# Designs tried in a protein design run: designed miniproteins, single chains, continued (3). Part 110

Each design is a single chain, and the fold is of that chain. pLDDT is the mean over its residues in the fold that is shown.

## One batch from the design tools (miniprotein)

Design m11822
Fold by ESMFold2-Fast:
Formats: C-alpha cells, sequence, structure tokens
Structure m11822 (fold): chain A 57 residues (1-57)
C-alpha cells in the first residue's frame, strides 16, 4: 500500500516537472515529450487501480 502511494507520487512529480519544462520553453510539447506524458499517465492509472484494490481488500 505505501509503496504504491510513493510510486504514484513519483509519477505525478515527473509529470509536473515535464509540464513545467514545456511551459518554460514556450513551445508545444515535442512528439517524444507527448509520448512520455502519455506513458506516465498510463502508469499512474495502473497504480491507482492497484491502490483501490488493496484498499478494498
Amino acid sequence: MEEIKKKMEEVQKKIDELVARIKASGKPPTPEEQAEIDKLMKEEGELGRKYIQELLA
């Protein structure tokens, strides 16, 4: 349970940092940056599902 929480926080922090970098550049995200955001969001969703399952157990 705590491991999942920490991983979710780490993924969220990486998303926030990537978004901050894109905003600082004043440019739209590159295809690589967009793919990385999409991957991080998918990982966050999977961790969220595991977290809910452990809460309901």
Scores: mean pLDDT 79

Design m11823
Fold by ESMFold2-Fast:
Structure m11823 (fold): chain A 85 residues (1-85)
Amino acid sequence: MMKELKEKALKGFKKSIELQKLMRDKKVKWEELKEEEKEELEELAKAYEELLNSPEGEELEKELKAIHEKELKKLEEEEAKKKAL
């Protein structure tokens, strides 16, 4: 059970990052997202919070934050390049 929850939380976190990139690239905002997409993100967030309550969750949180920061920096670099052009 916990292993499946961990995989679900990790996958959900990656989907969240990908959606954030789509919002930026396609010029859509959170308010423009479909209700289904918002609900899915909320469910994934709940799974992540549940995992953080476990010992394994603390280690996974560090890994997820590293992934998020890496993707965020990549998006920031892409935006900087567009402004430079």
Scores: mean pLDDT 65

Design m11824
Fold by ESMFold2-Fast:
Structure m11824 (fold): chain A 65 residues (1-65)
Amino acid sequence: MSPEELARAVAERLGMPQEVIDKVAEAAKGKTPEQAAAIVSKTAMDLYGHDAAVEAGRIAAELLA
């Protein structure tokens, strides 16, 4: 799974709007999977708060397992 695919998958599972999904996927392009996970978690924190950021991290960990 590419970093871009990881960011997109996590954002989709969190129910983020399509514009946000596209934005985090683009931001993750050329990054590591760990950096992609951090980008989505930060975006989740900024939009939905701490619980969403924790859930983003959990989903990313499952996809990287």
Scores: mean pLDDT 85

Design m11825
Fold by ESMFold2-Fast:
Structure m11825 (fold): chain A 57 residues (1-57)
Amino acid sequence: SEAARRTIQAAAALMSRADAKETEILGDSTVAWLRRQGADEAEIQAARDATAAAVAA
């Protein structure tokens, strides 16, 4: 979906900016932004999972 694509892009942008606090888990400001873009809780959870997996790799 469009929202899922935006969620993935937001997670990728977070990783590329290398803010250590926000790259450990998906940060509150990013979650609030995704909610404003109309992402549902499943899409937000997918972004959290993707960010956690990227940090663990």
Scores: mean pLDDT 62

Design m11826
Fold by ESMFold2-Fast:
Structure m11826 (fold): chain A 89 residues (1-89)
Amino acid sequence: SLEEKILSESPEDVKKTIEVQINLARKHIEEGNYVTALLVALEALYIAKLSGDPELLKKAQEVFNEALSHIKNPEKLIENYLKKYNIKL
């Protein structure tokens, strides 16, 4: 599972994964791909919560909120993604 993989990785590797995802989400926001940005940011947020790093969690939350602000009805999209990948926030 994603949780098992994250818990088995070094803190440095997990941090790099989160930073890459945050940067990818920001790039999608810049390009106007708000739905893709939201989903990428949601994954970064989940991994950051599993890592327990408050600085990474804050950064992931900020990019998630920015992507979210560009979408009128995000609830169904978020719900479908969480159910598909069995993610608990």
Scores: mean pLDDT 82

Design m11827
Fold by ESMFold2-Fast:
Structure m11827 (fold): chain A 75 residues (1-75)
Amino acid sequence: PKPSPEVQELAREAARLAREAAELAKTRPGREALLLFITSSLTAAAADAATFLGVPLEDVEGILRQARELLERAR
């Protein structure tokens, strides 16, 4: 059993955002670096969970939206 194409696409987007957040965390001091690192880790974990557990599209979208907002604020 494979996740739906929509879930797979969101998981791929989540993994991409997680990697971008991790890279930005290396260039940020203190609390911002910690928040970016946490966001990166959680977003990657959510992508993996969506792939294996069949997590609802809405839940994956929620995590992705939070990651995007934090990343945009860090820029």
Scores: mean pLDDT 68

Design m11828
Fold by ESMFold2-Fast:
Structure m11828 (fold): chain A 66 residues (1-66)
Amino acid sequence: SLDEAIREAAEKYGVTPEQAYAALDAAVRMGADPLDREATLKSAREAGIPEKAAQAAYDGVRAAED
């Protein structure tokens, strides 16, 4: 499930699942494709969210889709 994938990715990067979801929400809010790593990282930087959280969100969404 997406929740399991996000939790696993968050643990891998040393962030909380809540931080990873915040990065995902920022990407969606800013019109970024969550399967586009560069767009997801950029949206997190602009929102002041840690890059590791954005990386966890990207990895989790990719794992859940693939």
Scores: mean pLDDT 83

Design m11829
Fold by ESMFold2-Fast:
Structure m11829 (fold): chain A 67 residues (1-67)
Amino acid sequence: KEEELKEYIRKLVKSLADLPEEVVERIVELILAGRYDAAAALLVANGVPAEKAEEFCKECKKLLEEL
């Protein structure tokens, strides 16, 4: 279900850094919309290392493609 997937991704995003709730929600929305480059850029802008942001978005893409 979308709600379960959204909550799972939200937990993963929160595990990367201590981010404001608004930023977490925006990143989750971008990932669900398939805008991985934008999600990675927003993560980097909020202090997540580029390598971690890109790898995270890559894993989310694989997860979403299997659903």
Scores: mean pLDDT 79

Design m11830
Fold by ESMFold2-Fast:
Structure m11830 (fold): chain A 71 residues (1-71)
Amino acid sequence: TPDYLYLVTAVVEPENVDKAAEAARKAGAVAVGGDRETGAVHALFETREQAERAAKALEKEGAKNVEVRRV
């Protein structure tokens, strides 16, 4: 198991937080979370490729401030 994880963060419409979290899980996230009040979403991935796929999916869903970083 790699010691590094990749964090994806984004802001979606509050009503879309659950859908964004589901998309991240389907992309292989080991953990996801969100705040339905603010629309903030975060997801952790074992590989950069999974994180990039999740970021692209969030962008397609209309997410703002989509970022990927190693943690």
Scores: mean pLDDT 80

Design m11831
Fold by ESMFold2-Fast:
Structure m11831 (fold): chain A 74 residues (1-74)
Amino acid sequence: SSEAERERKREEVRARLAAEVAAAKGLEAAYQRAVDMQARATEALETEGPEAKEALQRELEPEAERIAAEIEAA
């Protein structure tokens, strides 16, 4: 009868590990998107100057906030 408890416990551990791996991958993807956005801003600064960088950062601000929310939710 305690055998069902052991099997349930193992299943719970596997489910938690799978969820943790999925969450870690999602978090890595969110960080990569943040890095890519910073790279785009740097490229705009180097090619078009500081006004172009500011304009791009303003355009991307809603997306940056969404990424930050995803990171905080993880």
Scores: mean pLDDT 80

Design m11832
Fold by ESMFold2-Fast:
Structure m11832 (fold): chain A 65 residues (1-65)
Amino acid sequence: SSKLEALRKALEELKAEFPELRIVRIGEKTVEISVDSDSATEYTAIALRAVGIAIEYGFSVKLAP
């Protein structure tokens, strides 16, 4: 799927900017992510950007521990 490849590239680009972002799994309609940070501000900023990207490409998001 062209949407899946575009999503994967966008998330890899975000991970290059924020190495703390962990892409746990990309499923058919759901992306599972986690953020390896003790900073609530950093966690929230990175998580919201990842959620925004996933939703733009029509995927739901699960936050993994």
Scores: mean pLDDT 83

Design m11833
Fold by ESMFold2-Fast:
Structure m11833 (fold): chain A 104 residues (1-104)
Amino acid sequence: SEKILEFGLNLGVLEIQIYVLITYDPSLPEDIRELLRRLVDVGTRLLDAFEAGRPDPALLEEFERLAQETIEKLNAHFPNDPATKALTKNLRELVTLAREILAS
């Protein structure tokens, strides 16, 4: 599926964005670091489920919840930061794409 491939590619971009943020920002709060780690874990599990043809609605719900919490915390701590804006945009697009894959 083209949408599953697009989700995988965008998840890869998210992993790079997270790596940069965790590695190069020593002021990043531990609660945000934990959310970012959980997003990668849940996102990878969601991708595996899509590729296996066994979509998991509960896993999507967890991914959406983690994405929303991460967006809110990043916007609060790093207002107007271009890197966090790019990351939060990618997160919103990943959530939308995951919903579309599950609805198919």
Scores: mean pLDDT 88

Design m11834
Fold by ESMFold2-Fast:
Structure m11834 (fold): chain A 59 residues (1-59)
Amino acid sequence: KKINVKYEEKKVTGSSGEELTEVIAEIETEDFKGKAAAVGTKEEAEERVKELIKGLEKS
């Protein structure tokens, strides 16, 4: 069965006052339910979250 992932993004302020993006992935499978989040530029945050999900899919 497929892994289900729902993505949300939100603008946040970094420690030096920079505008960053927080990408949150809600992950649900038959055996697992959780959330992963990363902060950075939109592209960096998306990539970090995808790497975390990819780690969960590997046997």
Scores: mean pLDDT 75

Design m11835
Fold by ESMFold2-Fast:
Structure m11835 (fold): chain A 73 residues (1-73)
Amino acid sequence: SLPLVFLDPSKIKSKEELDEALERIRRAADAQLANPNPFDVEEQKMTPEERRARVDEALAAFRESLEKYLEKK
C-alpha cells in the first residue's frame, strides 16, 4: 500500500515541496515493494514489476491532483 495518507496537501506551498513530498512517498513505496504486505492479497499475487507499475500509476495520478490543488491556491 502507498503511504499517500501521510501527505497533507495544506502543508505543500510550492512545486519544490510537492516534489520533495512525492520523492519521500516514492522511497517509502519502493521499500514496501521490497517487503510486500502479507495481508494484501492483490500485492501478494503481483510480480515486483507489476507492483512497481501500479505504484507509478498511482503516484502519477496523485501528482496531477496535487499540482491542480496548488494552481488553485
Scores: mean pLDDT 65

Design m11836
Fold by ESMFold2-Fast:
Structure m11836 (fold): chain A 89 residues (1-89)
Amino acid sequence: SAALEELKRIAGLPADTTFDEIVEYLAAQYYAYKEKRGLTEEEFEELLKNMTEEEKKELAKEALEILLEKSKEDPELAKLLQALLEEIE
């Protein structure tokens, strides 16, 4: 989808990144935001190993909702984030 490709571009993710990998990326970003700090590579890997697929989806949804609130002044970004939220559900 166009939303998936745009998110990969914005996040600097490889072109071959799967939807599941994007869900994992968003879940990790939300966890970093919640902890009010950046994650180290080791902490990122440990978090992903300990999460179920359902937990990753739930955190990815929360990350998208926070990004939507922050992106209220950017209607194109808001549309992209809304489309991704619908795909995760």
Scores: mean pLDDT 70

Design m11837
Fold by ESMFold2-Fast:
Structure m11837 (fold): chain A 81 residues (1-81)
Amino acid sequence: SAQEALVRQLLALFERELRELTEDPSLSREEKLALARQSAASLLQHMRSQGVPEALQREFLAAVEAAIRRATGEAVALPLA
């Protein structure tokens, strides 16, 4: 669906931003995590504004949490609401 395609596009955008953050030597681990959380929250807000179903929002957050763990080793819980 168009909504599933949007979620995949936004996840790919998040993973690119996370890679850029991870590769930035001027940022601390805490700053990288804060910026990653901020990016995820912004993308989730965009999904909500576009009427993306909650189930797809949950899939996005699970994928984001997994990507952060792979990149940083940090386990994070991101709020859906």
Scores: mean pLDDT 86

Design m11838
Fold by ESMFold2-Fast:
Formats: sequence, structure tokens, C-alpha cells
Structure m11838 (fold): chain A 106 residues (1-106)
Amino acid sequence: SHMEALAEGLRRLAGGNAGFYRRVADIAAKKHPGVAELLRRLADAYQAFADATPEELPGKLAEVQRVEDELRRYLAENPEAGKAFEDAVAQYRAEEGATIRALADA
């Protein structure tokens, strides 16, 4: 059904976000362990949302929003954490781009 297709799409996006934040956390951990820990918690929250039953979805979405709010506050209060996060995202995107190019050239 349309609602089942929407739920499946949201779960796939949440799973992708979990992988993204987990990798970004690993990169950021070398320069800023504090932001890495928050990014890991966000990855865990997104994974829990991706794995949620229909009954759990509202609660798991609320947890994602809560951790995102905590991350936003942390970045506003810690500019060095913001830079570590931006640098980690840039490195992840560069690595992702290299993988896509390698696959396209195969």
C-alpha cells in the first residue's frame, strides 16, 4: 500500500543515515571524541528507527529528534566540534565519491 511504501522508504533513509553518521563519527573521533560520541548516538537512534515495528516508530522518531537537538546544541556551544564534524563529512564525501568513480570505471 501507499503507507507501507512510505514507511519502507523512511526506514531505508534512516538506515542510510545510521551508516553515514557512524562513519563520520569514526573519522571525527581522531580530532574530537565528544562530537564522535554524539554522532554514534545519532547513528544508533537512526538504526533503531530503521529497525522499528510500526508501534515503535513514533517513539524511535522522537529519540532521533532528541539526539539531533542535542547535537545541534553541542555544535553551537563547541565551534571546534563543528569544524571536526564538517571536516569528517568532507572526508566521508570524498571517500564515497572515489568509490562511486571506481564502480563506474569497472
Scores: mean pLDDT 86

Design m11839
Fold by ESMFold2-Fast:
Structure m11839 (fold): chain A 91 residues (1-91)
Amino acid sequence: DPLEETRREAEELIEKMKAELLEKYKDDEKKQKAIEIAAEDVLEMVDELLEEYKKNQKKVNQAVRDALLASLPTQFEMALSAALAELERNA
């Protein structure tokens, strides 16, 4: 199933980015918490996009998958920035 394969690849990439960032910021508990939140938020975004494709009977072809996966680093950075700002407001 192309939708399930796309979701799996996206989850794998998100987990890889999460692991790399957690190692980079191992001494920063606030950033670690923000990274966890960002990973969850980006995965939810992927699930929403794939559900919309399924609902509209649109094919997730290789080009769509490649474009989605290529967008994930930027989406993760945006989600991380948002999570950090939220944690600062609630501190």
Scores: mean pLDDT 82

Design m11840
Fold by ESMFold2-Fast:
Structure m11840 (fold): chain A 116 residues (1-116)
Amino acid sequence: MARRIEELRRRIEELSRRLLESLKQLQELKKQGSPQIPQQQIQSLQLEIERLRLRAELFELEGDLEVAEEYRRAAEVTEQALQALQQGDFSTASKLVTQAVGLEIRAIGILVDKSL
């Protein structure tokens, strides 16, 4: 278990770095008015799904089952956002991304409450 927790933390840090680089590339593409913006948004959402899934597994292994469930739900909603984006439904994708962010904020709130 301890080895898996350390592996998950390392993978989350790697994905966070890759996500930041992907978002930096997306901002550069937006400055250029690039037709590659949708493809870069798809890549960023794929990295976010992986990050959310690994966080869910990490919290489950640490015994924070309620937090793990909120991260699992955020990953599922982000996958739905990715599917909407791939179909060109930008309105639905945007709403689902907002919903997924709300679920992660809720998970963080549960962690903060348990720390107080």
Scores: mean pLDDT 84

Design m11841
Fold by ESMFold2-Fast:
Structure m11841 (fold): chain A 64 residues (1-64)
Amino acid sequence: MSPEELTERLVEMLKSLVDDMRARGASDAQIREVVDAAMAWARSQGVPEEVLDRARAEVYRYID
């Protein structure tokens, strides 16, 4: 999988998580905490920092 494809899939997954949490009434702070935990997990699985940085920036923009 290319870094671009991996970034797209990670962003899609995290946006779905954000949408689900918002539907449950979670605050932006709670959503950011869960996204940060998911990103830490992805890092532990060997996802490259470049992919993580791009995905985090896009998802944080989506939360805001």
Scores: mean pLDDT 82

Design m11842
Fold by ESMFold2-Fast:
Structure m11842 (fold): chain A 65 residues (1-65)
Amino acid sequence: EEALKELDELGKKFEEALKAKDFKAAEEQLAKIEALANDPSLSEAVRELAKNAYKVYKKKLEELK
C-alpha cells in the first residue's frame, strides 16, 4: 500500500534529520506523519500506524530539545 511506504519513508527521513540535528526537518516529517494519522481517505489500519509512529517520534524529538 502506497501510504504504508510513505509512512516508512517519512520515519526514515525523520531519523536521518534527528541524527543530523536538523530539528526543522524532523518537525516537517512529524507534521507529514500527523497528516497521515488524520487523513480520512486512508484505511483505519494506516491511520493507527501513523498515529503510533507520530507519538514515538514526537517523544524522541522532545527528549533531544
Scores: mean pLDDT 81

Design m11843
Fold by ESMFold2-Fast:
Structure m11843 (fold): chain A 58 residues (1-58)
Amino acid sequence: SDATLERLKEFFLAVYSDETDLSRVPAMVDQVARMAGVELSEEERRRLIELVTEELRA
């Protein structure tokens, strides 16, 4: 759900806001989902990677 992805994005940014190596984002997204106890579909995982990458580039 969009609400779940927004919440996970906020959690990611709270932990990894200073990450500059965007190649590590997929692995960090997997860790965030694991820490939150959330199982992401392939589509949700890809969308979350896109969302957090946009925030880190800004």
Scores: mean pLDDT 79

Design m11844
Fold by ESMFold2-Fast:
Structure m11844 (fold): chain A 80 residues (1-80)
Amino acid sequence: LSEEELKEIVREATEEVLRETELSPRVAELLRRLVEASIAEDEEARAAVGRELAALSPEDQEAAREAVGRIQEKVAERLA
């Protein structure tokens, strides 16, 4: 897989999880921003999103953690 193909797989997995999981718009936006910051290797943007995620309610933080796990699972399935 090329780096470009890997980035596309991560983006597709993210959107698929966000469609399957009815997350609040705020959590969905932060997860999309986190993925794009990680893809861009933008440490400052990633840290900023991380701070916003840490400021969410405990319920939203748990939902975000679950969604991240599902994204990682979907990416792993596509790479297998």
Scores: mean pLDDT 83

Design m11845
Fold by ESMFold2-Fast:
Structure m11845 (fold): chain A 83 residues (1-83)
Amino acid sequence: TPLEKVLEELKKLLERTPSKEELEKLLAFVQEQLKRARDPITRAALAEVIRLIQEALKEEDPEKRVELLKEAIRGLENALKKL
């Protein structure tokens, strides 16, 4: 599903400190998955992930970027429990 694909990509990225280019590629990927999503729970969860990645791209502190991405993972896991 779109949620599971985005969750897998986020978990892979957080195995190390992601670069800005990697976050930009992830943002494009999540935007594509949102276009394919039809159910309101998935759409809301992916929209929140997009917001968190955009905030991470504005952050100069790598620790704060990782915190925002971990929040995105928690949001996706919570959305999966509601499906």
Scores: mean pLDDT 85

Design m11846
Fold by ESMFold2-Fast:
Structure m11846 (fold): chain A 135 residues (1-135)
Amino acid sequence: VVPPFLVLKIASKDVPDEEVKRKAEELGLDYTFYKDEIGVVLAAEKGLLGPTVKKQLLKVVESWRAEDGLLRDPSTGEVDEDGIVLTGLWAIAFYYLGEKEKAKELYEAAKRWADQNPVSEAVRRVLEKAEELLK
């Protein structure tokens, strides 16, 4: 079994760090914490991901998805703002991968949580970007 973090690093390897940093700044995200996920979003947008990597990314994200549709840290099982940001980033990535129905499901789950809870500017920016793509 390939570890999830390794799948993300393989998927994002051909994206320049400067582009990842620029995207992190645009979305109001911490570069160091979200760099692999932002790298995957950019790789998907650029069409750099082949069928094998797409399949592995789908398996990884489904393994993190709980009954409410939100992505959770497998070690804690808890939902926090980082989990909502990750759910939104994966909605954007799956949209670019052509998995529009999965992208919509992730967006709608994150939006439901954000409508019920106080959210940071970073959560708002990520969800606004996902909404623009899914309209």
Scores: mean pLDDT 81

Design m11847
Fold by ESMFold2-Fast:
Structure m11847 (fold): chain A 58 residues (1-58)
Amino acid sequence: ELEKKIEELSKRPYFKVEVKDDKIIVTNVETGQKFEFDKSLEGVEKAKKLIDEYEKLL
């Protein structure tokens, strides 16, 4: 469940998604800016919201 949601985030073209220990690290490939979220369903939803809001501005 959690891993599948992380995999879906990794398919987004403008973001690199990495998992380290108990963290999900999301990197904007255009700016190099990094965001850290907890490796949890709540953390994945927060990361998804960040990515979705960025893509709405394109």
Scores: mean pLDDT 78

Design m11848
Fold by ESMFold2-Fast:
Structure m11848 (fold): chain A 105 residues (1-105)
Amino acid sequence: SELVKKLEELRRELERLVEQARQLWARGDFAGYDRIGDEIVKLGSKILALAREYADIEDNPELQQQVIRLEQLGQEAVKALRERSPDTFLKLREVIEAIQEFIDL
């Protein structure tokens, strides 16, 4: 499936941006962190839109349930990013793992 391949590519890009954000945080570069955070949010929205499209095409209840979970985890991660919460990278990892679980369905 072309949509699954795109989701795999975007998941890898998300991992790259998360690592970049982690390095900026470690350096105390919060302006750079916020900029990469905006990129993470935009990419997350694109991933969610593609996941919804794929779930709709497949008409699979497990995929639909995982989309709802991705929306909830994504909202928590965005809030943590914006607040510069100490659990931000844990929340982002939960999102990345949930995307992989969706792909594996």
Scores: mean pLDDT 89

Design m11849
Fold by ESMFold2-Fast:
Structure m11849 (fold): chain A 75 residues (1-75)
Amino acid sequence: MKGTVEYLRELIEEEKKKGSDQSTIDGLEALIDRVEKGELTAEQAAAMVLAIQGREEINLKEIQDVVEKIRKKES
Protein backbone atom coordinates (compact mmCIF):
# COMPACT_ATOMS: atom_id res chain seq x y z
CA MET A 1 0.00 0.00 0.00
CA LYS A 2 2.52 2.65 1.14
CA GLY A 3 4.94 1.84 -1.73
CA THR A 4 2.13 2.17 -4.29
CA VAL A 5 1.26 5.65 -2.98
CA GLU A 6 4.96 6.68 -2.94
CA TYR A 7 5.41 5.47 -6.54
CA LEU A 8 2.30 7.39 -7.67
CA ARG A 9 3.43 10.61 -5.94
CA GLU A 10 6.84 10.40 -7.63
CA LEU A 11 5.13 9.70 -10.98
CA ILE A 12 2.90 12.80 -10.53
CA GLU A 13 6.00 14.97 -9.98
CA GLU A 14 7.63 13.49 -13.12
CA GLU A 15 4.45 14.13 -15.15
CA LYS A 16 4.36 17.75 -13.89
CA LYS A 17 8.00 18.21 -15.00
CA LYS A 18 7.09 16.83 -18.45
CA GLY A 19 4.22 19.34 -18.74
CA SER A 20 1.55 16.61 -18.91
CA ASP A 21 -2.16 17.53 -19.09
CA GLN A 22 -3.97 18.38 -15.85
CA SER A 23 -6.35 15.45 -16.58
CA THR A 24 -3.37 13.05 -16.28
CA ILE A 25 -2.34 14.61 -12.94
CA ASP A 26 -5.97 14.49 -11.67
CA GLY A 27 -6.25 10.83 -12.73
CA LEU A 28 -3.11 9.88 -10.79
CA GLU A 29 -4.30 11.83 -7.70
CA ALA A 30 -7.66 9.98 -7.83
CA LEU A 31 -5.75 6.70 -8.12
CA ILE A 32 -3.80 7.51 -4.92
CA ASP A 33 -7.10 8.04 -3.04
CA ARG A 34 -8.44 4.66 -4.25
CA VAL A 35 -5.20 2.87 -3.30
CA GLU A 36 -5.18 4.46 0.19
CA LYS A 37 -8.79 3.24 0.70
CA GLY A 38 -7.69 -0.32 -0.23
CA GLU A 39 -9.92 -0.37 -3.34
CA LEU A 40 -7.12 -1.45 -5.73
CA THR A 41 -4.48 -4.18 -5.76
CA ALA A 42 -0.94 -3.30 -6.93
CA GLU A 43 -1.68 -5.00 -10.28
CA GLN A 44 -4.92 -3.01 -10.74
CA ALA A 45 -3.12 0.23 -9.82
CA ALA A 46 -0.34 -0.60 -12.34
CA ALA A 47 -2.88 -1.18 -15.13
CA MET A 48 -4.68 2.10 -14.27
CA VAL A 49 -1.37 4.03 -14.37
CA LEU A 50 -0.65 2.70 -17.88
CA ALA A 51 -4.20 3.58 -19.02
CA ILE A 52 -3.94 7.13 -17.54
CA GLN A 53 -0.63 7.57 -19.41
CA GLY A 54 -2.47 6.78 -22.69
CA ARG A 55 -1.34 3.19 -23.27
CA GLU A 56 -4.04 1.58 -25.45
CA GLU A 57 -2.35 -1.86 -25.74
CA ILE A 58 -1.32 -2.91 -22.22
CA ASN A 59 0.39 -6.30 -21.92
CA LEU A 60 1.15 -8.38 -18.81
CA LYS A 61 4.89 -7.52 -18.98
CA GLU A 62 4.19 -3.76 -18.73
CA ILE A 63 1.88 -4.35 -15.74
CA GLN A 64 4.56 -6.52 -14.08
CA ASP A 65 7.24 -3.83 -14.66
CA VAL A 66 5.09 -1.21 -12.87
CA VAL A 67 4.28 -3.68 -10.03
CA GLU A 68 8.02 -4.31 -9.52
CA LYS A 69 8.63 -0.53 -9.26
CA ILE A 70 5.84 -0.37 -6.65
CA ARG A 71 7.34 -3.30 -4.69
CA LYS A 72 10.78 -1.62 -4.62
CA LYS A 73 9.13 1.35 -2.84
CA GLU A 74 7.62 -1.05 -0.23
CA SER A 75 11.11 -2.33 0.67
Scores: mean pLDDT 76

Design m11850
Fold by ESMFold2-Fast:
Structure m11850 (fold): chain A 72 residues (1-72)
Amino acid sequence: MDVADMMEKIAAAERGELTQEEVDALIEEAAKDPEKTLALAKAIGERGEALGTASATDEKIEALKKKLEAAL
């Protein structure tokens, strides 16, 4: 799975199409490759900035970002 595939799955999670277990599996997959983890964390951070408002989706993105940063 590359960064683009992971971002598509995060977008699906944002729409409520993924379970928490599937989201956790995405984070675990990213954690296996430090380069992918860093790229994904950066992309999620840029996504969060673009949204500009606090919402349930923003909270989920921030939680993903923090979990990925902890895996580095």
Scores: mean pLDDT 60

Design m11851
Fold by ESMFold2-Fast:
Structure m11851 (fold): chain A 98 residues (1-98)
Amino acid sequence: MKEKELKREIARHVTAAALLAVAADISGNDPEVREQAARGIEEHADRVAKLLEEMGKKDYAEEIRKLGHEAAQALRDGNYEEALKKVKEMIKKADEAL
């Protein structure tokens, strides 16, 4: 994959994870929306990690995967503030990696 295409795909997945966290917050604590958002964030974080690994940035990939897992767990626990914080850290790390 071309570097520009890799960066674009990473940006899409990071944006999708952020939107899922916001959607869960707006849902008024619906457990089904929380679980769907948590799974989606984990899937997007894992995809970003794989793209970063393809770029040779394995340390960033591990950090992104960890932050995505922590954000998903915070959502499952109903801690939206912590989930949004972890997603924001994930965005920052993805930007630093690029």
Scores: mean pLDDT 83

Design m11852
Fold by ESMFold2-Fast:
Structure m11852 (fold): chain A 82 residues (1-82)
Amino acid sequence: MREELEEAERRGEEALRRVEEHLRGKVNLGAEGLLEALETARRAFQYVRDHAPTEEDRRRGEEGLRRAEELEEEALRLGLEP
């Protein structure tokens, strides 16, 4: 389980990074790729939160979900499709 938790956190962090790079114009994911990356981040950090063996692990999952929500709101503000 720890290995799965670490893989989920890594996957979530990578997805968030890709979203941020897209919003900053450093990469072009397209609308479909942006939505897929946001969904990947959300699912990954939800897994971390729901399977957290410690309160610290749960907080990392919650923080990741919050970051994904903030990036989604930023994308909407910039006129990108949700």
Scores: mean pLDDT 81

Design m11853
Fold by ESMFold2-Fast:
Structure m11853 (fold): chain A 99 residues (1-99)
Amino acid sequence: GSELEKKIKEIEKMIEEAKKLLKEGKYKDAAKIAIKAVIEAGKLIIKYAETLEQINLGIAYLLQAIGLEFDLELGADPKEIAKEAIKLAEEAIEILKKL
């Protein structure tokens, strides 16, 4: 596969690990891994973007991930942060697969 396909698989493994940690009640660990998955996916969207609209989409995912990390540090519910970050990472993976 391409380098992009390899990176997508790495992020998919991070999402699977986050889901496993969430199921085990390790909410803060799940949130941290899921946020990292969103950051890595957003960076890849920017790297492989062919349009300004796609670059802006990648930036939006990075800003969303930064916001979730900040909320987590301020004491937001790590279970809800983990769920939101997993959802964002899965959405970003779908975008990457269409690039």
Scores: mean pLDDT 92

Design m11854
Fold by ESMFold2-Fast:
Structure m11854 (fold): chain A 90 residues (1-90)
Amino acid sequence: SMEEELKRLIEKVEELASKLSKEEIVEVLEELAKEHPETRLALLNLADYAKESSLEDTVKAVANALAQLPLELAIEVAKSMIKKLEERLS
């Protein structure tokens, strides 16, 4: 199901984001906001929250934000986020 796909994508986002600095996660969120105008405000609000939060709280907030998006949009944003997070780990 798409719900199971989104759950797996969110778990992968949490795994990858936990390996990065908070500053790198903020950069990824700001890049995604430029590329996904339908989610721009949600992603920018998340980036602002991340600037004032711990890494652990930031990762949890990212997971929660993805879970609150419309399902198809959440999957597309999560896939784009995974790609950007993987690029920063290479």
Scores: mean pLDDT 88

Design m11855
Fold by ESMFold2-Fast:
Structure m11855 (fold): chain A 71 residues (1-71)
Amino acid sequence: DEALLAQIRELGKQAVEAMRAGDVETSRRLWEEMERLAAEVRATGSPEAAAEAERILAETGAEMRAIQAAQ
């Protein structure tokens, strides 16, 4: 699941940048895609890959919430 994890990381960067730009709609769509890919990793991947996907979501979500709270 290296490809899925790489895709989740890339979407996370884009979601954070969209949130910083005030584009909440784009940020939400990118976050939803991250959640979908993370669900795929949990269904088909190793426990290690699933844990990494959860870590990426937790870190990205926290950053996005912090940015939104600052607006």
Scores: mean pLDDT 84

Design m11856
Fold by ESMFold2-Fast:
Structure m11856 (fold): chain A 91 residues (1-91)
Amino acid sequence: MEERELLIRPGESREIELENSSDRPGRLRIENLGRSAVLARVENLDTGESQEAVIAPGQSAEFELRPGSRYRVRIENLGNEEARVRLILEE
């Protein structure tokens, strides 16, 4: 399990790259701990497939990660207040 917290200002976005090095499907959970809704986009860099969700304050979204795949996670703050999100990677 790997856990990371991101702070995103109004109208800004943050981007991270991650890899599921496992032979098994992984899961990425994104929790919105702030007061601003965020758009999370999870792109598979090997296939070009993407998943997205709008995550309201206090809510979470879960994304399935394919085995052996590289991903780009982009989180965009859709509101006028600071967004605080927690990323939890389970392999």
Scores: mean pLDDT 83

